# Designed miniproteins, single chains, continued (2), part 60

Each design is a single chain, and the fold is of that chain. pLDDT is the mean over its residues in the fold that is shown.

## One batch from the design tools (miniprotein)

Design m6190
Fold by ESMFold2-Fast:
Structure m6190 (fold): chain A 70 residues (1-70)
Amino acid sequence: MLSPREQMTRGYQASLDMRTGDSQRGLNQGLQIIDELDPQAAQRTRDQIQGLTPQQQSDLILQTMNDIIS
């Protein structure tokens, strides 16, 4: 079972992937991590992520993971 710190590290890597050209892959990885931690937060994040830039999507995913873990 992954620790919360490992989940956060994976979310950070997903965020980087979103900016390096694999944005769809990074987005899916970040959302999957959030869904494993809190499915309701994942659904809210999917709804909020629509219409955001890749940078804003990345920031939202990281903030959501931090809020769940912290």
Scores: mean pLDDT 72

Design m6191
Fold by ESMFold2-Fast:
Structure m6191 (fold): chain A 63 residues (1-63)
Amino acid sequence: MSEEEIIERVAKLLGISREQAREIVEFFKTNTPMSKEEAEELAKKLGISGEQLEKAGVLILSS
């Protein structure tokens, strides 16, 4: 799956902008595996829940 396709799917899954989805995708590519603290900070910055971030991570890492 292309990076642009992953970004679009994350944006639709979480109900967020493509720009916010891009930040999530870039984070998982550079910070995997990540600590719970790093994940919580990212979720707070983007205004999403930790559960939403985990769902996005599964989608990104499975793609």
Scores: mean pLDDT 76

Design m6192
Fold by ESMFold2-Fast:
Structure m6192 (fold): chain A 61 residues (1-61)
Amino acid sequence: SEEAKRRLQEAARDYIAAQIDFVGAEIGLELGELTPEEVERSRQHLKDAEARYEQAKAEAA
């Protein structure tokens, strides 16, 4: 459906953004600009975005 396709596109964009944010958080930790807790929050967000993307792919199939 068009709705499933839109959800997949949105989930894909969110997943890409979460991957970029996580890499940035790891670099921020190395530079002393972020805490381990902030990196863990970013890692959890990445896991959640990946799960949503996988679910959206299944629904669009």
Scores: mean pLDDT 88

Design m6193
Fold by ESMFold2-Fast:
Structure m6193 (fold): chain A 75 residues (1-75)
Amino acid sequence: MERYLVTAKKPDVSDEEARERVRRAVEEAGGELVDIRVEGDTVRAVVDAEPEQVPALAAALRAAGFTDVRVTRLP
């Protein structure tokens, strides 16, 4: 598994709902959520996943209403 930083703009929902949606998207993609922070309109999450799971993770986040979804591999 690799470690990724996920950043995205949250939909117009509470921080709690945004965190729940990220957790579900990570779980659906087969990854593991390591850390999550909501800072204003931006979510930042650290995720452990296989490289092949990254497109599914991004798609799940977009389906959950997140925009400007970026997934970056951590060194």
Scores: mean pLDDT 85

Design m6194
Fold by ESMFold2-Fast:
Structure m6194 (fold): chain A 58 residues (1-58)
Amino acid sequence: MGQASRRFMSEAHERALREPDPEERLRILREAVRHASREGGVPEPEEVLPEGEPVLPE
């Protein structure tokens, strides 16, 4: 993550916290998360486990 994305997220989070309207708060937070994820907030899909549950095919 770059400083720009960090600042953006912090600002959005701060705004969300200050926003008394729950709907507006959620909207701000949602947009911040989306922006962060797009800018590289999530590492490689190593975190993404394909099911992972062992099941006998039979």
Scores: mean pLDDT 61

Design m6195
Fold by ESMFold2-Fast:
Structure m6195 (fold): chain A 61 residues (1-61)
Amino acid sequence: SEVEELERRIAELQREISGHVAALRDNQAAGDEAGVAAHTSRILDLMAELDRLQAELERLR
């Protein structure tokens, strides 16, 4: 169903965000400012997509 597909995509995005957050922490500990900036930008993009999918899911419920 469309709801099940959205729930799967939301779960996948949440896993991707968690991975980038972990990488961000590692780069912060290493003093890699470029890596921190790159992962921060990616997290913001993924969070915007997550918000969009969550709004779509709410419309279907």
Scores: mean pLDDT 87

Design m6196
Fold by ESMFold2-Fast:
Structure m6196 (fold): chain A 64 residues (1-64)
Amino acid sequence: LSEEEIRRLLEDAVAGEITAEELAARLRAAGINVTEAEVQRIIDAVKSGKITLEEAVRLILQKK
């Protein structure tokens, strides 16, 4: 799963096209250890302007 693919999935989640549960499941399938609650917090932070999509991608990648 590339950085660009993670960014697209985050864009879809922020737009409401996929759920935090679906995003977390896709990330876990790619070997990234995240919970639904963590993913929801990241989506909410992007929606509120607290972090950028680029920062959200970096946070997700840090979880391997």
Scores: mean pLDDT 84

Design m6197
Fold by ESMFold2-Fast:
Structure m6197 (fold): chain A 87 residues (1-87)
Amino acid sequence: SRIQELRSRGDQLISQSQQRISQAQQAFQNNDIVSFMDHIDQVSDIIRQGRRIIDELRRMGHIDDADVYQRQINDLIRQVQQMVDQM
């Protein structure tokens, strides 16, 4: 069903973002600014995709699912901001 596809895609995006954040942290520790910025850009793209999933879930009336993903996206935004502020 469409709702199962959206949940699966949302979960996949969150997992991908966590992997990219881990890679960004490693690049930062290695003073590899180019790789760090690339990983941050990838997380930003994932956040944008996640917002589209949230919007579709809200339009379908799945507000509780949308709120869960919104909180996870907000956590990702905070993590990215903290890492960028350390530069």
Scores: mean pLDDT 88

Design m6198
Fold by ESMFold2-Fast:
Structure m6198 (fold): chain A 95 residues (1-95)
Amino acid sequence: SLLEKFREYAERLLQQAEKTLSPEDVAELKRLIERALKMFEDPNVTPEEVLSFLIDEARRAYLEGKGRLADILTRLATAFINLYENGELPELPEL
């Protein structure tokens, strides 16, 4: 399923992020991923709302000086839109 593919990608991205983010930012990324997955599972939430959530959280992280977390969230948003539009995920970034 699209949800399963997105979950697997997000979990692998989180594992790569653990190499470069602080433990606090890793914990925040994990919470944001869990929230995005819950939104994706909710039939009352549109794909556009999931995308907007990820972009808004990336912007918030950027404004808080968490540039690496913001980049990872932006990559997750890009992966989501690619999966939803084309059924394909991009390659995992070097983090």
Scores: mean pLDDT 84

Design m6199
Fold by ESMFold2-Fast:
Structure m6199 (fold): chain A 71 residues (1-71)
Amino acid sequence: GKKEAQETLNRLIGLKLRKIGLEFEAELLRKKLEEEPSEELRERLEEIEREIKELEEEIEELEEKLEELEG
């Protein structure tokens, strides 16, 4: 019965770790943009911010699924 909850939890942990990595990259890019305004760096930051948003949506869906599975 709880095997799917464990698999969902493991997936959720993986997505949260990926999000932390992307948030760190975004912070570094923001610092670089403050020192050197660059269109290329802005575009990269926008891409990372979109990936973070997509990960946040996936995390929310998996957290809801985990709540349904665990009760």
Scores: mean pLDDT 83

Design m6201
Fold by ESMFold2-Fast:
Structure m6201 (fold): chain A 65 residues (1-65)
Amino acid sequence: MEITEDMSFEEQLEIVREALRKAGYPDEFIDAVVEGLRSIRDMYGEEAAKETARAVQEALREALA
């Protein structure tokens, strides 16, 4: 499932988590990425966090292609 600009931040986090899990990353790493994205939202706002989540998805897409 793709991240779109119309998705909520929580929906984007679920997509990132699912993509990392399917890529074979350990749960500890997945949890750290999700916590990092939530920290970005808390410090810099939801738009910055959504932009970072999209960048993570693009990086995973390129790495898995």
Scores: mean pLDDT 76

Design m6202
Fold by ESMFold2-Fast:
Structure m6202 (fold): chain A 71 residues (1-71)
Amino acid sequence: MEELKKRIEQARAELDRLLDEAVKKGIITPEQAEELRKQLDEAIKKSTPEEALRILDMAIDSLKRALEGEP
């Protein structure tokens, strides 16, 4: 079970890095990044660890796509 918690922590760290990068590149505002973090934190608190990891993975994928400049 610790492995799943570790993956969630790593995914959260990756998400934070991608949000910071998106703000630096002007893709989103700092306020939008904080709002997304808030929404994801609330969703994670209400989810199982497996669901939380899926939510984080989807958010990471979306941000990576935005950072690549793909529509």
Scores: mean pLDDT 79

Design m6203
Fold by ESMFold2-Fast:
Structure m6203 (fold): chain A 65 residues (1-65)
Amino acid sequence: DEKKKEELIKEIEKLFKEAGRELSEEEKEILKKMSVKELEELLEAGKIALKLRELNRNGPLEYPE
């Protein structure tokens, strides 16, 4: 259901905002085209990524130039 997709997208947006990043309009369009299952998997992966960030606060998260 599209309503469930919208709910999952809002949760993903919230998760990204908690990580200090806002979803671009392009990224939001991609999310809208994804299936419910893909959105659920992405949300789960995002939660793991945030948890790993907390555990790795002492590790260098430097992007090369």
Scores: mean pLDDT 72

Design m6205
Fold by ESMFold2-Fast:
Structure m6205 (fold): chain A 72 residues (1-72)
Amino acid sequence: MEALLQEAEEAYQEAAAHIHAGDYDGAIAALERAREALERLAELEPENEELKRAVEHVDGLIAQVRALKAAA
């Protein structure tokens, strides 16, 4: 469990760095990895609403970054 949380945190940091650099493709790839880690965590704790909301939040971030890329 802790390893998956760490992976998600590292992926978020990578995504932020890519966004600051204007690399939206890199940001999307990092957010997809965060999503995978959070999905595995949600599968381990299916009644944990915070994890489900975290997956939804990452999905929203991916959509926003894709929209920014399309507008650029």
Scores: mean pLDDT 82

Design m6206
Fold by ESMFold2-Fast:
Structure m6206 (fold): chain A 68 residues (1-68)
Amino acid sequence: NDERLDELSDAFGEFRKALLAGDKEKAREAAKKFVEIGTKEEVERAIESLKEDEEIGKEGVKILEEAV
């Protein structure tokens, strides 16, 4: 549903902001929220998308995989 997708998008946005700020604790919190809201397929697609990001991809993939 649209509301769930908005929450999913917000959680991922918080995750990206925390990664860019170097705040690993907030990034882990946002990642847990993202995996709680997201389906397995949505989480897997997010991980694949993050692998293309040279700035935050390596740290983001690590934290998101640990949150699953």
Scores: mean pLDDT 82

Design m6207
Fold by ESMFold2-Fast:
Structure m6207 (fold): chain A 60 residues (1-60)
Amino acid sequence: SAAEQRRRADRLLEGAREALASGDPVKIRVALKEAERLLETVTDPELRARLEAVLEELRA
């Protein structure tokens, strides 16, 4: 469902922010992989844009 996809995306964004704040390369790598995987499952353009933005942050 769209609501569940949004909830999963929000949870992932929180985790990614925490990984970035920690500076731990292992946590950042895990968050990156999870974001890439979730991006493959969502078709909503707004959610895709949010996931692409977090991928850019994780890659920086």
Scores: mean pLDDT 80

Design m6208
Fold by ESMFold2-Fast:
Structure m6208 (fold): chain A 91 residues (1-91)
Amino acid sequence: DESEQLIKSFEALLEKDPEDYRAWFMLGLEYYELKKYEEAEEYFEKALELAEKHDPEDVVLYLALADVYKELGKEEKAEEYYKKADEIIAK
């Protein structure tokens, strides 16, 4: 499976550089496409934590978090992150 191969590639990248927030984000996207929303949430949250050190306002990451929270039925969190993304876009 393409997703399994990509997951292994991103995992190997993160073993070499665990602060690569884009690799955490890409890993989250692969799990989201597999409909493994709990794992996708964990990886997106890790990406957000690290992104604050490099790029404090990441619209794509906020939208990805909102989408995964919505899939998990966490409506209040989903609304919070959609609002965060909208605030950045409106600037």
Scores: mean pLDDT 81

Design m6209
Fold by ESMFold2-Fast:
Structure m6209 (fold): chain A 78 residues (1-78)
Amino acid sequence: MEEEIKKLEEEIERLEKKIKELEERIKKLRKELEEAKKEGDQERVEELEKEILELEIELGLLRIELGVKKLILERLKK
């Protein structure tokens, strides 16, 4: 159990780091999207909206995985 807890904590830490990286990327792309909309660059807007959507889907899946792993960890520490 102790070794399983440590492994799970390491996996959670890696997921949190990856989630943070994706959140920062999405934030940057949203700023670029706002600028592209101001410039009327429709092609760039569509490109950025697609990239943001793909990253938001990935982020959502990682958040679900993180939630599940945190729930398992809480149960193991109980």
Scores: mean pLDDT 85

Design m6210
Fold by ESMFold2-Fast:
Structure m6210 (fold): chain A 100 residues (1-100)
Amino acid sequence: KEEALKKIEELLKKALEAEKKGELEKAEEYIRKAAEELLESMVEKALELAAKRLGTSVEERIEKARKVMTEEQIEEMRRLVAAGQIYKEYKEGVPVEKFL
């Protein structure tokens, strides 16, 4: 758990540095790498926050995607949405461990 947290924090820090430099593609790459490092518990908590913030059902959108996407593609999408939400909170000063 602690090793995953440290790696995620390093990747989000690099994403923020890239964003500040206007290197948006590099920032997105670091966020994608952070998504791969997320624990399932972090994905679940981040998706709950994303659903509350967007006022929509993230699970409903995922279920619709299952009709045209593989389970592997669905899992990648879930992790990317979760990583994006964690990154937004990280930029606002929320610690990554809050999502454990």
Scores: mean pLDDT 78

Design m6211
Fold by ESMFold2-Fast:
Structure m6211 (fold): chain A 98 residues (1-98)
Amino acid sequence: DLEEAVRHALLAAEYAERAAAASTDPRARELLLEAARHAREAARAAAAGDVETALRHVGEALGHLAEAKAVANPEALPYIDRAIEHLARAAEALRRAA
């Protein structure tokens, strides 16, 4: 399940980066890039077997995605939703590994 968590966290980071590229609001872009950074840190922690640190970074990424979604333009929304879905799947895989 740690390999599953790594895959989903990396996919979440890619979707957050795509959402940032599609964003017209500078605040949304910054929040989405922060979400991508946390998702990549979650993947690194998961790869190292550090479930607690990985879950913390997933939580931070989800928080930033929720804030970004509130100010995002319609074109960015599908990418934000995909990032949230992948982070939820990463969290489930991490909890199974704990």
Scores: mean pLDDT 91

Design m6212
Fold by ESMFold2-Fast:
Structure m6212 (fold): chain A 55 residues (1-55)
Amino acid sequence: GPPPEVRVDLPSDPETIAELGRLFDEAVARLKAGVPPDEVLAFLQRGIEELRARR
């Protein structure tokens, strides 16, 4: 079929929101461990992408 034209936005599912909260918490822990902010942002984006890929 034709390529998708609809944008994929974050769902308001409580499970997804909780998972995002966990990713955010882990990002803070990584920052405290000395991981650069850019790397922490990449980690967050990877986690979000993996969540999307599972759905």
Scores: mean pLDDT 72

Design m6213
Fold by ESMFold2-Fast:
Structure m6213 (fold): chain A 78 residues (1-78)
Amino acid sequence: KSKELKEELKKLIEEAKKIKDKEELEKFIYEELKKLLKKYNISVEELIDEINEILNENPDVPEEIKEAIGKAIEKLSK
């Protein structure tokens, strides 16, 4: 479970790096994170923990992607 989720999140981040439009980036991350919540049947809290671990291990993730992830998590938590 944890290994597969982390691989999916890493793939999501790599795909996100290819998106040039900020609005499309935000929509992409929101929809993909929503799909992962359903696929792995996890809470938003568990998803946040896994994302934070990946971001801590990968400090080279662009700031724009980190901001888009934060915005998506905020919306998913409501």
Scores: mean pLDDT 81

Design m6214
Fold by ESMFold2-Fast:
Structure m6214 (fold): chain A 105 residues (1-105)
Amino acid sequence: AMAEREAVRRQLERDRLERAKKYFEKIITENLSKEEMKGLLLQALLDVGIHPILARKYLDGLSEEELREVAKEGLKIITDALQNDRPLEEVRKELLKVLKKHAEK
């Protein structure tokens, strides 16, 4: 019973990371507008548990090029996490660091 609940929770976290990965891949592979990229980044950040107010605050200050760089860095982080079964909490921490790096000035 408890082991089954842990397996379900881990699968739900993995499903969230897989969805976020698809959003980052779409930003990298498609010619999207700035607003479309912001929308997909917001969904990816929500899937990893970043609060929407905080996510919007960081994203609103970014240029189109910076949004693409966040997506590239985010894809690397999520791909590594999925390959090495890293927890969603670590992915959230690393993505927040990426956002702060681009938004701080």
Scores: mean pLDDT 85

Design m6215
Fold by ESMFold2-Fast:
Structure m6215 (fold): chain A 65 residues (1-65)
Amino acid sequence: MLSPEEAAELAKEAAEADDVERFRRIAEEAGMSPISVGMLASYLAVKEGDYDTARRAIEIGRSLE
């Protein structure tokens, strides 16, 4: 089972790669909603100054709702 912290980091990488399928699997493995994972991944991306990835993480999370 993925921790929320592990899920957020992996989902950020999936958003950077535009890998919607990997993002979905990460949310399932963490037992979290895609939106929740997207919000955490977006927060990590913003902390790194990567606003494009932050926005993409939210878009993918919303699309899988």
Scores: mean pLDDT 85

Design m6216
Fold by ESMFold2-Fast:
Structure m6216 (fold): chain A 88 residues (1-88)
Amino acid sequence: NAVKHRREGRKALDEGNYEEAIKHYEKAIELTNGEDPFAYLNLGIAYDKLGEKEKAIEWYEKAISVAEKQGRKDLTEYAKKQLEKVKA
């Protein structure tokens, strides 16, 4: 149930439980066979919050790639903005 894991991951992010959020978004990616750009974006956010900039960059780039393939323009734009912020 990828939807459940996306909700639990968001709750964990909001609570500052970044490692818990990572586990939930990793499970969402597994359950969607890598087709969840929203989960990739939130993995980037969680790693950014943990100060793991290189991992955050990797996941933001993956989110951009998958969102672009799916034609999800707003998500692509948001992920690009997060990528610019983490590189600064």
Scores: mean pLDDT 87

Design m6217
Fold by ESMFold2-Fast:
Structure m6217 (fold): chain A 54 residues (1-54)
Amino acid sequence: SMKETAAYVEITLALAADLTPEQAKEFGSKAMAAFNAGDAEEAKKIAEEAKELL
């Protein structure tokens, strides 16, 4: 669970590098908040939203 949450956050932040600076800040902030809360489901949703923008 925690390893999967970390993987999703890492993927989201990596994908954010291909987004606009504004989008990257938004997704980065949300992903880090979800990771700090240990919310794997929220982190996964953030990663999927970032993928849809690419």
Scores: mean pLDDT 65

Design m6218
Fold by ESMFold2-Fast:
Parts: C-alpha cells; sequence; structure tokens
Structure m6218 (fold): chain A 61 residues (1-61)
C-alpha cells in the first residue's frame, strides 16, 4: 500500500491530471491492484499527497 501511494505521488507530481490507469501503467501494476488498496482515485490521490508531503517533510529542516 505505502509503496503504491509513494510511487503514485511521484507520477502525480509530474502530471496532476494522470488517470488511475496511467498511474498503474507507470508503476507496472494493474488498475485492480491499486483499487484493492484504495477504494477510489480520490483516496489514492489524497494518500499519495499525504505520504509525499511527509517524506519531503522528513528531509526539510
Amino acid sequence: KKEIALGASKILAKNPNASTREIAEALGVSVGTIYSHFSSKRELAIAATAIALREIGDELD
């Protein structure tokens, strides 16, 4: 779950309008795999953004 969200955050940083299918393709997983961990694209985007901000926050002093 965390790895998918972190990977998705990097894709969304380059293309905020990327579809769930585009994110799945870029990560090398199926759309079904993403939806098995996240109930919607909105949930995925929120989780990806939250994880990315936390990881960036850990490096920013």
Scores: mean pLDDT 72

Design m6219
Fold by ESMFold2-Fast:
Structure m6219 (fold): chain A 62 residues (1-62)
Amino acid sequence: KLYKVTVTKKPAVDLDTGKIYKPGDTITVTNVKVLEDGTLTATSVDGNKIIAGADGVEVEEI
């Protein structure tokens, strides 16, 4: 299942490439998981691991 993550407050990071997604950027991802500490983890459509703060992004199911 696909999700659109929109960065709103703090940058999200692609841990495999080092790419930084800034406020206003959108990322298409799978496997969205929010951890107890408020960390959001997801997998990009290219298979890369994305990390963000759950309070700094909006997640929409596509």
Scores: mean pLDDT 83

Design m6220
Fold by ESMFold2-Fast:
Structure m6220 (fold): chain A 86 residues (1-86)
Amino acid sequence: GEHMRELIERLGREALELLRRAEEAVREGRFEEARELLLEAEILLGMLLIARGVAKLIGDEEAVKLGEELIEELERRIRELRERLE
């Protein structure tokens, strides 16, 4: 219900902030810090994937939709950052 939407929203916000900080670290040449922040964001993405799965099982369609939108944005930005750090 509402608690699942709140969890997904919180995980998404935290992951997006970590990615913003990682993108800034890459721009400033702080590649080790950027890799650490990226790893933390990838862990939160994993938690979001689990939370979306739980939302599907309990039939929370709004939480599923929010999770799908956040996962898509996070996966795109993680991919872009990974390419810059390789």
Scores: mean pLDDT 89

Design m6221
Fold by ESMFold2-Fast:
Structure m6221 (fold): chain A 64 residues (1-64)
Amino acid sequence: EEKLKKIFEEVLGTEPVGINDNFFELGGHSLLATQVVAKVRKEFNKEIPLKEFFENSTIEGLVA
């Protein structure tokens, strides 16, 4: 998902982000994870529980 990749890159301040890269391994933390969740809600009108984000912290896992 192109837009989700851009959200990850923007929030983490790093690029490129691969679809299988783990958000937390790229330097993300819980506050940045909440920013991603908020941006996804705004852009896609989709709620991602923060717990689900922690369990599935890749673009590939969150696109489905």
Scores: mean pLDDT 75

Design m6222
Fold by ESMFold2-Fast:
Structure m6222 (fold): chain A 83 residues (1-83)
Amino acid sequence: DEVERLARMLLAWAASQGVELPEEEARRIAELLVEGRRAYAAGDLERAVRLFTEAAVRLARLRGDEALAAEAEAEGARALAAL
């Protein structure tokens, strides 16, 4: 299962960095990344942009980086508008 594999990798990374990452949040981010990649491969660029943007926002907030989260949201909106 791609989601479970990626979630385990995210949890291992977080542990190595001293970042608190709940298992459910790791799974949610993994789901967004896997679905985003599938949408991109299928040519559904609008869905891919939305999914990758949400994953980036969640990762930024995990680090307490609200400025980066806001930038990710703005970049995603701009990319979606350009499609």
Scores: mean pLDDT 85

Design m6223
Fold by ESMFold2-Fast:
Structure m6223 (fold): chain A 71 residues (1-71)
Amino acid sequence: SLRARAEELGREAERLRREGREEEAERLAREARSLYLRAQPESSFKKFRESAEKNPEKKEAVEEFEELLRE
């Protein structure tokens, strides 16, 4: 699953950071965050999207989320 892969990459990033390989750790951490966002429950994202229709501030956040999900 996407969540399991995100957790795996997160653990690998922590290992690399402990080894002093901070640049590689940050790259893996960014990938893990992207996968974690894609693993969000459909119901939670749908609720957030519906809320954004009434709030311009949330609309920008939804667009950012959708861009991450398409990657």
Scores: mean pLDDT 69

Design m6224
Fold by ESMFold2-Fast:
Structure m6224 (fold): chain A 55 residues (1-55)
Amino acid sequence: SAALRELAARLGISVAQAVAAGRAVLSGDEVTVRNAMRDTGLSREELEELARLLE
């Protein structure tokens, strides 16, 4: 939670957006991942970093 909050702040998104984006990666669905990238403006690598913190 603390690491997720810190990364979300560093990336300029809310904690709720960070959780949603990380879950998109964990879903394994490419369309969901691409939608998360578009909605947040984050790279695939940044979304994968968020997903790792949700495990």
Scores: mean pLDDT 83

Design m6225
Fold by ESMFold2-Fast:
Structure m6225 (fold): chain A 55 residues (1-55)
Amino acid sequence: MEEEKEKLRKEATELNKKGDIEELRLLAAKNALKLGLPVPYPEEIVKKAEEELKK
C-alpha cells in the first residue's frame, strides 16, 4: 500500500510535466478500483481502468 502510494505520486508528477490530464485520471481511477474506493470519474474512464487492470 505505502509503496504503491509512492509510485502513484511519482507517476502523477511525471504526467503533470507532460500535461496528460486524462492519463492522470486513468491512473487515479485504477488505484481507486484496486482499493475498492468509489471512482468519481465518468463511466468511460472507469471502464478503461477496469480493462487495464484485467491485463
Scores: mean pLDDT 68

Design m6226
Fold by ESMFold2-Fast:
Structure m6226 (fold): chain A 60 residues (1-60)
Amino acid sequence: KYYEKGIEYRKQGNLEKAKEYYEKAIEENPENKDAWYNLGLVLKELGKDEEAEEYFKKAE
């Protein structure tokens, strides 16, 4: 499952792979608010604060 893979990669510190798999999770299920929120957190960790804010808004 893409969302679970995103969590695994983030725990391993592989932020790029975590981002990739959270993006795939959102593609499969755009209503997965946890995936939007966690992608925002990864983007913030990558220094992409403006992009992270957009994803946090989608997570509501």
Scores: mean pLDDT 83

Design m6227
Fold by ESMFold2-Fast:
Structure m6227 (fold): chain A 60 residues (1-60)
Amino acid sequence: EEEREKLLLKARVWHLHYNEGLSVEEIAKRLGISPETVKKYLEEIEKNGKSYPFKKLREL
C-alpha cells in the first residue's frame, strides 16, 4: 500500500514539474517533502520515461 502512495507522489511531482513548470524547491514546499526526495523522484521518472508514474499507477 505504501508503494501506491509513492507512485501518487511521483505522479504529483511529474505533473507539477512537467505540466506546471515548478522548480524542485517549489514542488518540495507544495508536497511537504524534502527537495532531495523530489530530485530522486524526478531522476526515477527520467530513467523510466516521463509517463512512468501514470503508467505504474494504472497497473495498481
Scores: mean pLDDT 73

Design m6228
Fold by ESMFold2-Fast:
Structure m6228 (fold): chain A 58 residues (1-58)
Amino acid sequence: MRLARAVAPVPKTGENELELRPGDVVEVLEEVDDEYWLVRSLRTGETGLVPKSYLEEL
């Protein structure tokens, strides 16, 4: 399983986006483009798009 951690608060600004808290661990499901990754939050089980600049791979 490919894991990443949120390094800053991630706001939900769109319907397909995921809100994260600093330190939230996510599973990386897909690198959708150069800016956004599709992830699943391990805390909530929710899936959504997150800007990869907010994530650090574990």
Scores: mean pLDDT 82

